Designed miniproteins, single chains, continued (3). Designs and how they scored, part 39

Each design is a single chain, and the fold is of that chain. pLDDT is the mean over its residues in the fold that is shown.

## One batch from the design tools (miniprotein)

Design m9327
Fold by ESMFold2-Fast:
Structure m9327 (fold): chain A 60 residues (1-60)
Amino acid sequence: GREVLERVGVPTHGPGGGGRGPPLPPPEQLRDFLLAGDPRGVPPLSEEEADAIVDYLLNS
């Protein structure tokens, strides 16, 4: 969850306030964006990391 978000520094799209705001996309679409990697040059996340972020955002 949060540890993965802090480690990667990923908003939904782009650094800072770039397109992260509510409403969140469906979990499948959010995972796809996370697996595709971050425009900050962060490599694509693993399935486990993507699941942790999705779970955090939906349940926290």
Scores: mean pLDDT 61

Design m9328
Fold by ESMFold2-Fast:
Structure m9328 (fold): chain A 59 residues (1-59)
Amino acid sequence: DGTVRATATTIKNNPNKGFRRFVIDNFTKGQGLDRDAILAAAKPDSSIEEIEDVLRRGL
């Protein structure tokens, strides 16, 4: 899914935690996901595949 890949790439390449939180909040809004757990797992030092998997598991 191109949307998941693009979102994961944005998170991985952005060191600003506030911006990453904003991106995750917009991706997961209305879905009842644990956004703090996703933010903790989806960070720049994670692999892009790990970030994609975290985002997909919440869908």
Scores: mean pLDDT 68

Design m9329
Fold by ESMFold2-Fast:
Structure m9329 (fold): chain A 86 residues (1-86)
Amino acid sequence: APPSLEELKEALAKMSELGKKNPKVKGELELSEENGKLVLKLKITFNKDEITEEEFEEMKKKLKEEAKEVEEKEGIVVEVELETWE
């Protein structure tokens, strides 16, 4: 079964709390509805000193592949942005 809207809201709240506890990683999660589809936006920003360029690119690729699978299987659009700060 596709994840419920309630489960997604709970996950968003938990991720927001985790982001406040770790100053080296910033996480933003947004849930919206566009044209009758659920859109989940995940933005993760890493400190440049905490992640190698290779690890960053591998994570970016993996998350985008998983996002595509979720969209095709569940009808939920998942947008993933990975950035570095500094």
Scores: mean pLDDT 65

Design m9330
Fold by ESMFold2-Fast:
Structure m9330 (fold): chain A 95 residues (1-95)
Amino acid sequence: VEEEINKLIDEAIKLVRELAQAVKAGDTERVEEIISRLNEIAVKLDELGKVASPELRKKIADIIALLGTIVLAYVTGSLTPENAEKIAKELEKIK
């Protein structure tokens, strides 16, 4: 469980960094692909959190909240390279 969670968190961090670059480049197709995968990761992390330790469950909740911030920024048209980079740094601190 912990190894799978760590792999998903690592993938999420990498994708949020790639998201910043895709937004900067105006690559709307890549932005949509990344947002879709981040949503899938959030769902999988939530499922894994149900069988995780209390400490790991809190970590998962914090990660999901940050991913939700990115998705909300995307749907409201407020996603910028700068806010994506900030969230990637926050995700690294939690990991």
Scores: mean pLDDT 85

Design m9331
Fold by ESMFold2-Fast:
Structure m9331 (fold): chain A 112 residues (1-112)
Amino acid sequence: MEKKKEELERLTEEALAKIPSFSDEQLDKAIEILTRAIKEVTRRLADKTLEAEILEGLARISLGVGKLAGDKRFALRQLIRALRDMGILALELGDEEAAEIAIEALKKVLEL
């Protein structure tokens, strides 16, 4: 549990730090990766908790606000934070596979 939580927190900080350097194309790819991961984690946790569905809802609102404001970087920051929180929730529920989905998505964003 502790090791995966530390990895998730480190990857979150690295992803957030990288956002200012992203091109518009990289922002779009990162948003797509994170949106897909959030949906998958929500689906896996839906039988255990409503918290995942609430976090997904907040992520969708943040994405919508970012699109309306033309601020994809704001939207991406909120998606990264939502996925981190969902990954932590998955670990607290003992679902290491759901947490790994969050970790892998953040790694893919860092490879952009």
Scores: mean pLDDT 82

Design m9332
Fold by ESMFold2-Fast:
Structure m9332 (fold): chain A 95 residues (1-95)
Amino acid sequence: MKKIVEVGGVKLEIEISIDPEDPSKVVITVRDVETGRVIDTLVVSKEQLEQLLKSLGVDPSKLSMEEAIELIASLSPEQLIALVGRLFSLSEQES
């Protein structure tokens, strides 16, 4: 699933897909549309995805991983950027 968003005059492609090596994980890739360069890549666990869905008022136990990805892709560009930014911020906290 791919969605193009514009933030601060920059066009970004956000790609959300199930990891082919681990179907319980989702890969989120942020790419600059003009340069084709990957800006960032985040691998999200099922638990992180469930937390995200709960923040949207959705029961994740009722959704398949594919349906959850489609729901996230249906968010407004602003909401999608804010949520992706939140997930990246959490991954940057010391492990």
Scores: mean pLDDT 71

Design m9333
Fold by ESMFold2-Fast:
Structure m9333 (fold): chain A 53 residues (1-53)
Amino acid sequence: MYSEEEIEKEIQEALDLMAIAVFKLMSQDELKASPIPSGLSEEAKAEIAEIKA
């Protein structure tokens, strides 16, 4: 039924958005030192990769 998948999806989205925001706030040196976190969605990993590029 809905709840588990929908809740997990919203939690994942919130984590993804938070990670993206954190990486956008990082300095260039911090971005170089910080790996892309595992456990994020493919979309969030792509966004963070763009921020790091």
Scores: mean pLDDT 77

Design m9334
Fold by ESMFold2-Fast:
Structure m9334 (fold): chain A 99 residues (1-99)
Amino acid sequence: MREEERRREEEERKKKRVEEIIDYLNKLGLSLLNVEKEEYRKKVEEGIEYLRREGYEELARDVEEFVEEMLNSEERRKAQIATAAALLLIGLAIDIELK
């Protein structure tokens, strides 16, 4: 019971940290739109190492497995294009609001 308050506070911090990590990975993904395969691998390895340093070994393994799947996928470019389109639409919405 006394440990529940401490665990709740730690869980809240872990939740925020996971959200930060997800945001980092999303931004990393966006940065991959115009890079070569070797640069893509380098950036993703950095992200996996970041997760491991933060103590998220299982999440790091999941990301590593996902990356291997993406590197073997013909759909990778389709996902990159979809992400680029989303950013362009956000940019357009901001531009329209200024007019």
Scores: mean pLDDT 58

Design m9335
Fold by ESMFold2-Fast:
Structure m9335 (fold): chain A 90 residues (1-90)
Amino acid sequence: SNVEEALKEMAEEVEKALKKYEEGELSDEEVKEFIENVIDALKKLLPYLSEEQKKIAEEAIEEAKRLLKEGKYKEALEVLLKSLKKIIEL
């Protein structure tokens, strides 16, 4: 489905951003903006997700927002990536 394609593309972009951030190719400002954009995009997909997928997505959004406030950008990307992969497998 278009939703499954969007989730897969989002997971691929998060994985790419994580690698770039670890390699020092993304600034803290750039990675923060990227994470905020992923959270916003995931929120826009919520109405199209199953109840189980929605729960995983909502928990991931809350955890990623918490990690952003703490300046833990790598951990925020890891949480989003893990959750997106779990949603895709459902």
Scores: mean pLDDT 90

Design m9336
Fold by ESMFold2-Fast:
Structure m9336 (fold): chain A 84 residues (1-84)
Amino acid sequence: SMREELLRRARELEEKGDELIEEGNRAIAEGDLETAAKHFERAGEEYLEGGRLLKEAGGDPARTAALYVRGVGAYAQAELARKK
C-alpha cells in the first residue's frame, strides 16, 4: 500500500541519517571538522524528511517526534563542528 511504501521510505531515511552520523563522527576523529559538519547537516535533513514521511503515513507520533529530535540534534552537531 502507499502507507507501507511511506513507512519503508521513512525507515530508509532514518538508516541513511544513522550512516551519516557515523561518517561525521569518523571525520571528527580525523580532525576534519568541515566534512563532519556537512555529514551532520545531511543527517539532520534525512531524519527530518523521515519524520515527515512517518507522520504522513500515520505512523507512531512518539517515533515521529524522536526523528525530529534526532534531526535537530544533528543540525546542532553540525553548528558545533563549524564553530571556531
Scores: mean pLDDT 89

Design m9337
Fold by ESMFold2-Fast:
Structure m9337 (fold): chain A 84 residues (1-84)
Amino acid sequence: SKKAKIEEIASAAALAAAQNNEEALKKAVELAKELGASEEVVEEIERIVREAAEKMKGASDEEKRKIVIEMKKEIKKILEEEVK
């Protein structure tokens, strides 16, 4: 389902940001493209992931958890609004 795909994309993106994992980022991008995300939406997801990864550098475990929660919400919102 679309909802399940969006949740999978957000989870892969969170893993990419938390672990600086390029394979997880590639998975999130490929799933977003399969869902019908535009190139602009894909680029925005990549930007969100990279910004979250940078914010996590030097952050506490509690701060990292908050960053992950916020980025997942943002990615889900973009995919729910922009992908029909």
Scores: mean pLDDT 85

Design m9338
Fold by ESMFold2-Fast:
Structure m9338 (fold): chain A 72 residues (1-72)
Amino acid sequence: TALKVVRIRAPGSQEGVDAVAERIAEMVASGELDRNSAVVVYTEPEKADEVEVRLNPRAAELGVGVIAEPYD
């Protein structure tokens, strides 16, 4: 058993965070993400921690782990 990793690129804006959260919810609903899945969000370096903090409560309700990493 290995974690399935899904990578999403998004700006660290509120719109970017909302778009990622909606995408995660869609993928969970379709069965593309499950309890053995993790999501890595690539965003601006200065916003990575904030994006992770904003997404984690929403993703945790769906049983998905989220981490944010810089993309430049």
Scores: mean pLDDT 78

Design m9339
Fold by ESMFold2-Fast:
Parts: C-alpha cells; sequence; structure tokens
Structure m9339 (fold): chain A 77 residues (1-77)
C-alpha cells in the first residue's frame, strides 16, 4: 500500500541520515579512508535490513544510489 511504501521510505531516509552523520564525524577528523570503511560496513547492514524487511525494489535502488553518492563525496574530500 502507499502507507507501507511511505513507511519504508521514512525508515530508509532515517538510515541514510545516520550514515551521513557518522561519515561527517570521520571527515571532520580528516579521516576520509575511515569514513569510507564506515560507509561500506553500514551499507552491508542496510542492504541486509532492506532484503529481510522486503523493502520495495525502487526504494532499495534509490537508497543504494544515495549511498554511492555519499561515497563519491567522501572520495572527493
Amino acid sequence: SEDDINKQKILAESSLGILEIGASVYLRLKKPDEALKFIDKEEKKIVDWMKKNKVSPDIQKATLAQIDALKARVKAA
């Protein structure tokens, strides 16, 4: 349902928010390599969570694209 999709979207956005905050801490410490390791570790947990909870494929794809964009920003720092 639309309500279920909206809940999945909010939970995915919350997970991305936590990931971005964690990455920003490492970047403030001038440790971009550690930020990338943190993102890679957390991405695996997010992917597993999404599969286990049968999150919409479209939301999964969008979430992974946002994680890839975050990794690109960290690599550029």
Scores: mean pLDDT 84

Design m9340
Fold by ESMFold2-Fast:
Structure m9340 (fold): chain A 95 residues (1-95)
Amino acid sequence: MVELPEFPERAKNIASLSPEQRKAVLLAEASLALIDMTIYLVEKLDGDQEKAEKLAKIAREFIEQVNRLIDEGASLEEIKKVIEEYNKKMVEVVK
Protein backbone atom coordinates (compact mmCIF):
# COMPACT_ATOMS: atom_id res chain seq x y z
CA MET A 1 0.00 0.00 0.00
CA VAL A 2 1.45 3.36 -1.08
CA GLU A 3 0.93 5.93 1.68
CA LEU A 4 0.51 9.57 0.70
CA PRO A 5 3.33 11.83 1.96
CA GLU A 6 2.71 13.92 5.08
CA PHE A 7 0.93 17.21 4.35
CA PRO A 8 4.00 19.54 4.51
CA GLU A 9 5.97 17.30 2.12
CA ARG A 10 2.92 16.90 -0.15
CA ALA A 11 2.46 20.71 -0.28
CA LYS A 12 6.12 21.18 -1.31
CA ASN A 13 5.83 18.45 -3.98
CA ILE A 14 2.68 20.06 -5.43
CA ALA A 15 4.36 23.51 -5.56
CA SER A 16 7.14 22.02 -7.75
CA LEU A 17 4.67 20.73 -10.40
CA SER A 18 3.72 22.51 -13.65
CA PRO A 19 0.68 24.84 -13.37
CA GLU A 20 -1.55 22.31 -15.21
CA GLN A 21 -0.38 19.34 -13.10
CA ARG A 22 -0.75 21.43 -9.93
CA LYS A 23 -4.37 22.30 -10.84
CA ALA A 24 -5.16 18.61 -11.47
CA VAL A 25 -3.64 17.48 -8.14
CA LEU A 26 -5.37 20.26 -6.14
CA LEU A 27 -8.74 19.34 -7.71
CA ALA A 28 -8.09 15.66 -6.86
CA GLU A 29 -7.29 16.58 -3.21
CA ALA A 30 -10.52 18.61 -2.93
CA SER A 31 -12.58 15.85 -4.60
CA LEU A 32 -11.21 13.18 -2.23
CA ALA A 33 -12.04 15.38 0.78
CA LEU A 34 -15.60 15.89 -0.53
CA ILE A 35 -16.06 12.11 -0.98
CA ASP A 36 -14.82 11.49 2.58
CA MET A 37 -17.18 14.16 3.96
CA THR A 38 -20.14 12.73 2.01
CA ILE A 39 -19.52 9.11 3.14
CA TYR A 40 -19.25 10.22 6.79
CA LEU A 41 -22.46 12.29 6.68
CA VAL A 42 -24.73 9.96 4.62
CA GLU A 43 -25.52 7.72 7.62
CA LYS A 44 -26.82 10.79 9.53
CA LEU A 45 -29.37 11.71 6.83
CA ASP A 46 -31.74 8.78 7.67
CA GLY A 47 -33.79 9.49 4.53
CA ASP A 48 -34.19 13.23 5.21
CA GLN A 49 -34.66 14.64 1.69
CA GLU A 50 -34.43 18.30 2.83
CA LYS A 51 -31.04 17.70 4.52
CA ALA A 52 -29.85 15.74 1.47
CA GLU A 53 -30.76 18.68 -0.82
CA LYS A 54 -28.97 21.15 1.50
CA LEU A 55 -25.83 18.96 1.47
CA ALA A 56 -25.97 18.74 -2.36
CA LYS A 57 -26.17 22.55 -2.60
CA ILE A 58 -23.22 23.00 -0.20
CA ALA A 59 -21.21 20.38 -2.17
CA ARG A 60 -21.83 22.26 -5.45
CA GLU A 61 -20.81 25.59 -3.84
CA PHE A 62 -17.65 23.89 -2.49
CA ILE A 63 -16.61 22.60 -5.94
CA GLU A 64 -17.28 26.02 -7.55
CA GLN A 65 -15.24 27.79 -4.83
CA VAL A 66 -12.35 25.30 -5.18
CA ASN A 67 -12.29 25.63 -9.00
CA ARG A 68 -12.24 29.44 -8.70
CA LEU A 69 -9.35 29.37 -6.18
CA ILE A 70 -7.36 26.89 -8.32
CA ASP A 71 -7.80 29.19 -11.37
CA GLU A 72 -6.51 32.08 -9.19
CA GLY A 73 -3.38 30.04 -8.32
CA ALA A 74 -4.31 28.90 -4.81
CA SER A 75 -1.94 26.71 -2.77
CA LEU A 76 -2.79 23.33 -1.21
CA GLU A 77 -2.92 25.13 2.18
CA GLU A 78 -5.60 27.53 0.86
CA ILE A 79 -7.60 24.59 -0.54
CA LYS A 80 -7.32 22.85 2.87
CA LYS A 81 -8.85 25.92 4.58
CA VAL A 82 -11.82 25.78 2.18
CA ILE A 83 -12.20 22.02 2.86
CA GLU A 84 -12.29 22.70 6.63
CA GLU A 85 -14.86 25.52 6.21
CA TYR A 86 -17.23 23.44 4.04
CA ASN A 87 -16.85 20.39 6.31
CA LYS A 88 -18.18 22.54 9.19
CA LYS A 89 -21.13 23.71 7.03
CA MET A 90 -22.02 20.13 6.04
CA VAL A 91 -21.79 18.81 9.63
CA GLU A 92 -24.16 21.61 10.78
CA VAL A 93 -26.83 20.43 8.27
CA VAL A 94 -26.93 16.85 9.69
CA LYS A 95 -27.21 17.82 13.38
Scores: mean pLDDT 73

Design m9341
Fold by ESMFold2-Fast:
Structure m9341 (fold): chain A 90 residues (1-90)
Amino acid sequence: DIINKVKEVLDLAKELGLITDKQKEDIMNKVKKKVSSKDFFDLMSDKFDESKTFIGDIISSLLRLQKWNKMSIKTTLENLIKILKKELEK
């Protein structure tokens, strides 16, 4: 589940030009290696739980173009990617 959420965030970030194909692949490979770690999973689950409605709302709003502009979505995704990268460095 969390791997799929990370993939959705990274796919969207790539579409918005925030990360490259190589950066997406590198991050996904690191997540797949660390997702078996209970500490990493628990911490990332907490961060995604804090953001799960917000992430879902942003993705839905982007697809529908109803509530969020491209820059607001970019800022939110940049913050989530920053958190993810920081946790992958531990």
Scores: mean pLDDT 62

Design m9342
Fold by ESMFold2-Fast:
Structure m9342 (fold): chain A 74 residues (1-74)
Amino acid sequence: DEVLRRLEWLTGDIPESERAARISSVGIRIIEDPTNGQDLALLAGVYRSEKRYELADKYAELARKNGYTPPEEI
């Protein structure tokens, strides 16, 4: 899945500052186009990996409303 590969790229073994910059770029895209379900799903995945479940759920719901269903680890 392309979203999972991009999530790995965002949350991979990189300096925290670089990860924050990459996450910020996704955030800017969401501000400019809040209907991009894939970018919303990526941000939800990032917040979930940081155990920020309230934000993860919020962005996951927005992603679903915009036509994207994120895959769960099964």
Scores: mean pLDDT 68

Design m9343
Fold by ESMFold2-Fast:
Structure m9343 (fold): chain A 68 residues (1-68)
Amino acid sequence: PTIDEIAERIVEETGLSYESAYLIASMVRDNPDITPEEIAKRIEEEYGEKVSLSTVRKAIRIARELLG
């Protein structure tokens, strides 16, 4: 699947913005071992969004499953 397709799935399952979902999918692709804390910090820095670590963990799980 494309990063766009993964981002769309994350939006559907978590309710995160497309921009945040796309960032998560891209970051997980580039570093599969990335922490939820690093992603949450980046989302806050780029988009000013405060996201829960549980929501970020769910998004990471979806991205990892789809990336294989």
Scores: mean pLDDT 87

Design m9344
Fold by ESMFold2-Fast:
Structure m9344 (fold): chain A 100 residues (1-100)
Amino acid sequence: DEEERRALLEAARARRPELEAELRRAAPEASDGEIAATLAFLLDRQLEQTRALVPDTEAARLTLELLEELRREAEAQVKTEEDREKGRRLAEELIERERA
């Protein structure tokens, strides 16, 4: 259980640079802080959606814990209010595109 959770978290952390590169492609002029803020907001949204939709299972709990840790790690890289505001705006734009 804990070993599985740790392995999945480490694998997800290893993929973070790829996720940040994808966000960078969507916003080429964004700072590293803006990209981190965008990722944090997208992960927070995914947490909300997952909590609403998934049954109360061990797999669902593991997924929620993983998303929460990734969100905290991304949030920790946001150092300025300007980066947070710009990241929020970009995340909202990406969510809107996904819905369309």
Scores: mean pLDDT 76

Design m9345
Fold by ESMFold2-Fast:
Structure m9345 (fold): chain A 87 residues (1-87)
Amino acid sequence: MEELKEEAIRRALEAAERTFREGKERGLSPEEILRRALEEVQRVAAEMGEEMLKAGVSRNEAMNIASEAAAIAAKHVEEQVRKYEEE
């Protein structure tokens, strides 16, 4: 359980950070960067949730872990975007 949660958080954060860097390099607006990063975070969380379901984790537990990982990554990228706006 802890290992699955840790991995989900790690993968979601990596997705958010990559999307933020790429968007910044392309000169995208803060709003567009945030939108794209949230979409990638949701995709990674959904993939992890499906892996947990296949491993026999309950739907509620899988959804809770996936949503927690997504929420952590979303807050991280929101802070990154806010700092970018202040530049």
Scores: mean pLDDT 83

Design m9346
Fold by ESMFold2-Fast:
Structure m9346 (fold): chain A 54 residues (1-54)
Amino acid sequence: SSRQSILQAVGQAIRLIGDAVDSKDPKESDKYIQQAKDLLNQSKEKEEQEKKLK
């Protein structure tokens, strides 16, 4: 499969990290960081699954 999906997820993760840095609430900052990690992990798992199906 194409790497475009992973690159798009990385872009979204960078945006979420930016939101976390800009957040004045530590709890909200942690949520954005967690969402970024989850997004990247989900994208990696889907890509690996597709490679195994080839």
Scores: mean pLDDT 75

Design m9347
Fold by ESMFold2-Fast:
Structure m9347 (fold): chain A 87 residues (1-87)
Amino acid sequence: MINPKVLELAVESEKKKYPTLPEEVCECLAKAALLANEGRFDEALELLNKAEELVSKLPPEQIPENFFKDFNALKKNVEAGLKEREE
């Protein structure tokens, strides 16, 4: 279970990095990062996929340039964690 206070702070941090993104996207990114840190890579990947789907519906001008760099870095980390648990 994610600590609600830690989640709130993480969401606020994401909103400061990506002020043009909807709060739901920032919440998905914050939760995914926290779950990945706990080794809960399956749940983290589900949230990253949800964030990517939400972002795909936005105008390109609303997506911050730094978003894809950070998103791709987190997704690669989650995918690497899943691969390490597979044969």
Scores: mean pLDDT 80

Design m9348
Fold by ESMFold2-Fast:
Structure m9348 (fold): chain A 81 residues (1-81)
Amino acid sequence: SDEEERRLLEEAAERAEELRERVEGLLRQGEEAGKLKEVAKKLLEILEEGAERAEELGAEELARVLREIRREAEELAEELE
């Protein structure tokens, strides 16, 4: 189970570009709907919780990638205001 979970987390890190694109899309949709602040807050919370969980499980690469995406999302949300 732990080995399988670790493999899934490593695969998720490799799909970081897809997650990055999706996060950007959600922020832009939130901006168009007048809900940027609400959408950004939720996405940043999810990414932070995901990074913390990844670190707990020893998936350091995934944790690093999620923190990077979180920083990029925070910057984009600021630019879209």
Scores: mean pLDDT 80

Design m9349
Fold by ESMFold2-Fast:
Structure m9349 (fold): chain A 68 residues (1-68)
Amino acid sequence: SELEERYRELGLRASEAIERLQAEGRGADARTLLDMMVEVHELMQKDEEKALEKMDELERFIEEVEAA
């Protein structure tokens, strides 16, 4: 599905962001990103609309890491 495709794409970007954050000593931010990924995945099983909202939040966080 489109939602699953977006989650996969965000997952790849999140993995790269986590590696970068860990390398920079930003383990707390890496943890936050990982927790957000878990929350999105859980919402995908229960409430697709909330999953989409949380994906938008996750993507913004990833973009902030990528822009730094």
Scores: mean pLDDT 86

Design m9350
Fold by ESMFold2-Fast:
Structure m9350 (fold): chain A 82 residues (1-82)
Amino acid sequence: MERRRIELEVTREAIRLANEEGLSADEAIELAVKKMTELLGEDEGEKVRKSHEVGREVGREIRRFVGKTAEEVVEERRKELE
């Protein structure tokens, strides 16, 4: 679960930075890939970018939450659970 924990932390940080700096979802995804590469090595960063499952999951989270407030993020997650 270590890789998944780091992935979630990196994804949350990229979303936070994107919302604060007004970055696009694509720019936030690039930040997440760069951070994954630095923390887990180049192989894992490349897998995040190219992997259909992991890269899509990271991209989906970033695209969904970029430009949203903390309240909107909570509502989005609640709606998914419904």
Scores: mean pLDDT 62

Design m9351
Fold by ESMFold2-Fast:
Structure m9351 (fold): chain A 106 residues (1-106)
Amino acid sequence: SAEEAAERAGRAAREAALRGKGGRSGEEAARGAGRGAMESSKTGEQAAASGVAGSGGSAGALISGEDKEKAAEYAELGARAAGYAGGEEGGRGAAEGARRGGEEGA
């Protein structure tokens, strides 16, 4: 389901960001989560949901332990990759959700 895919993507992105201390590993996790959601989803809605969760998790982790600027950058990367499959509305929702998730995780 879209909800389960989003939860798994978010958790994976967060774990990778924590292990990488927000460096290249965190960026790769955010990009991977977004691209994976886009390529593997049967609908743009599923891709957008997975991207939101992935970016939110990455942003939250980074804000807690790394530079806020990098946290926002990684969140936007994942959201953009997933949002492209969901169109403009999906992209905006993914970006907004990722930013709010990061703030709540801080």
Scores: mean pLDDT 50

Design m9352
Fold by ESMFold2-Fast:
Structure m9352 (fold): chain A 71 residues (1-71)
Amino acid sequence: SYDEMYDANPEAAREQLAQAAPDARLSPAQQRAAFAALLARAEELAASDLSDEEKRARFAAFAAAVGSALS
């Protein structure tokens, strides 16, 4: 489920960032900021009453937006 996969799960957030910006050469500060944003969003979505499918879709969209901003 989404909650099991993304609720404060740093590996899932890292994987989404890697998919959104696979060729990015991020500084440690940029990587930490992006990672913190993804974890905060994952926690927000996990706490919501949305379906697992909707939670995953919204998280993927957010990760894509973060990746675009870093490119």
Scores: mean pLDDT 69

Design m9353
Fold by ESMFold2-Fast:
Structure m9353 (fold): chain A 70 residues (1-70)
Amino acid sequence: DKLKKAEEEVKKKVLELVEDYKQGKITRMEAYARLYEFISELAKKLGIPLEDKMKILGQGGLLFDKLTKE
């Protein structure tokens, strides 16, 4: 399913951004900007509806926050 593939790709991107953030390579705001851009490009490429795109964006942001909330 395209949606499940998108969710898995977003999870991988979040883990990458968490690592970069923890290493001091990017700020929290830069991580959010990159995550939004990645999800927007992925949604456009896969034809994901706005409702699902917003859900994925919210889930990705929450995952990033959970892993970086220290």
Scores: mean pLDDT 82

Design m9354
Fold by ESMFold2-Fast:
Order: C-alpha cells, then structure tokens, then sequence
Structure m9354 (fold): chain A 112 residues (1-112)
C-alpha cells in the first residue's frame, strides 16, 4: 500500500508540470480516501502518519508545479512583448539557470 503510493509519486515526478498537477490531484484524492479508511478501521497511528506525510509530499509537488506553470506563463508573455518565440524562450529558461536569471531580470526591468 504505502510502497505503491511512493512508486506513484516517483512516476509523477517524471511528468511535465501540467501532468504533475492533474495526476498529483488524482493521487491526493486517493490518499485522502485511504487515510479516511485507515482511521475508520482503527489502523496504527504510525500508518496514518506515513499516509499524511505522503499527502504533504504530493501537495508540495502540486504547488511547485503550479508555481512553475505560472512562471512559464510570465516568460511567454514577456517573450511575446519582445517579439521572440515564446516556446523557445521557455525552453531556454528550462535548460539554463543563467537564462532564467537573465529573463527574470529583464521582466523586473520591464515593470518600471
């Protein structure tokens, strides 16, 4: 049971951000159902604590993926305003911390 949830979390980590949100949300619902079942059946507190920890890990993945998606939308909008290919700029930002830092600085400068 717990091992199956751990394996599913690792598979979700390999997906794109959009798919991580969708599949993470599905797993979150399954974890909530399993926690409710464990509580109703009088499972050991240690089992419930492990399931709650897995739930927090999945919630963290969903939040991180949502933040990445929001950042990528900002990058696309900036690229369009500069007459660049939005998907090309997003790919450069994904591939290079230096490119990400440069684009971030340019976006901040554009707000003034």
Amino acid sequence: MIEEFRERIEEIRKLDDEKQVVEGDKLLRQLDAEIARARAEGADQSVIDELEELKREVMGLIIASKLNLAWEEEVREFAEKKGKDPEKVVEEVRSSPEAESKVFAEIIESLK
Scores: mean pLDDT 85

Design m9355
Fold by ESMFold2-Fast:
Structure m9355 (fold): chain A 93 residues (1-93)
Amino acid sequence: MLELSETEYDDGILVLSLTVDGLTTTFYLDKKKFSKEEIEKAKKLLEELGRGLAAAIAEHGAADEAAAEALLERLPEVVEELEKLIEKAREKF
């Protein structure tokens, strides 16, 4: 099952949590470092990645590194865009 949740902290950090088959990955986005458009794009990319990961888990019967790696190879554009967003966060430190 795929679930994406959003929580905002007082310091303006947006927390996006993606849960796929009981496994949760959390992303921290500083609203001061990312535009509203970039945040919306990140949400869409996470949902797309989550759907692909759910499909890979269904095929392999477990959420493991091999299933995740196979998904990343199938959705290189989603991974590249997500990595660019992460790099932007690091550069603004």
Scores: mean pLDDT 62

Design m9356
Fold by ESMFold2-Fast:
Structure m9356 (fold): chain A 98 residues (1-98)
Amino acid sequence: GDQGLLRIELILNTTAVRAGELHAAGAAPEDLEALKDEAIKKLEELLKEAEKKGKIKRPSDDEVQQIIRDLVDGAMEIGIRDPEAARAALAKVQQELS
């Protein structure tokens, strides 16, 4: 598969699993916010690397930011709603990267 897509999936599925764990542990909202901010930063760094290598067409910064936020929000929601599915998805991505 595309190594760039697998890296995006790794970040999103890792974030989903951690969101589920934090929610189950009764973590403070600030801990979930910190997780979201870290995931957004990692995705932004991957997209900047892909742009530099000419692998993707550069969207506007606003469009990129909105897509990243939607992806992270969706991943965290899945992790909280279905932590077992999130763990299975993470394991699959980790296996594909091995």
Scores: mean pLDDT 81

Design m9357
Fold by ESMFold2-Fast:
Structure m9357 (fold): chain A 60 residues (1-60)
Amino acid sequence: VREELEELKKQSPLAAEVIDIYESMGDDQLGLEMAKRVLESSREVQEVTLAVLRSIQRSL
């Protein structure tokens, strides 16, 4: 899991940000799964997902 997290962070700044948000919430595994799903999505969906995650992080 940790190695997959590090590889995804290196491959995409978007994936790195998604992972970092979920790590700050205490769930590295969910962060990895969400990063993979976001990378498979369109650019528009990626941007919306990041905006939502950033909003959640600011509320914590």
Scores: mean pLDDT 74

Design m9358
Fold by ESMFold2-Fast:
Structure m9358 (fold): chain A 95 residues (1-95)
Amino acid sequence: SESDRLVQEAQKLIEDSTKKIDDLAKQAKEAIKNGDYDKYNEYLKQIQDVRDDTLDRLQQIYDQTTDPEARQRIGQMAYNFDMYVQGKIDEVSSF
């Protein structure tokens, strides 16, 4: 169904974006460990850019979804993703 397709699209988007954020967080930690504060800040900005882009794209998927149960699932996935990214930002900032 269209609703199943949209949920799968949201899941794949989150999976791909989570991998990007994990890689950027790792690079940010290596940058600060090496004393490269400029690269550290650049990677943090890239994490925020991936966060914002992913949430905007999830909102578009949500707006296209007419099935109430699928909308609730996409909304919950967007919330969980946003919380995950905030946790990663907090982790990197405490390193």
Scores: mean pLDDT 91

Design m9359
Fold by ESMFold2-Fast:
Structure m9359 (fold): chain A 76 residues (1-76)
Amino acid sequence: MPIVEGLRKAEEYLRQGKVDEALKAIEEGIKQWEENRKAFDEEMKKELGVDELTDEQRREYINKKAEELKAQKEKE
């Protein structure tokens, strides 16, 4: 995941005292995450057939997709 990758890079840079490079890694990860989130939000609305999403519906959908992905990864 881009945000997780950015956070791991930021941790490494911070341990080296490179604060500016750590910030850049976080910003890059956030930008990638925002683009992925927008695409995911559109897909979620279409699959649920709703115009508006509640936080609860969002979390349930994300959890369901995460479980599906985990099950598929364990098979392959």
Scores: mean pLDDT 70

Design m9360
Fold by ESMFold2-Fast:
Structure m9360 (fold): chain A 96 residues (1-96)
Amino acid sequence: MGDEVQKEVQALLAKDRADGELSMEALRLQLAYKLGVKVEEITEEKIRELAVEEIRANSPSEEEAKRAIELFDRWLDLVARVGVGPATKELQAEVE
């Protein structure tokens, strides 16, 4: 509870692009429907803003929040380089 956006992002990050379901556009569309906003409003910055808000609200310390934010920022960087599916696999291997 209280981490719905973060859980939704993490659930989408767990999906394999090879399944043909996960892409940046699919992520943005699902978040837009979930939050009741226009898909154009779900930019990379907006996704990061929502993730940071949830992380800070649910982290027991600034150190834990910083660690989680760094992990999310790494995912965004990887998405820019290799796409959502490959980035998700690489980041999930680091987290597991």
Scores: mean pLDDT 63

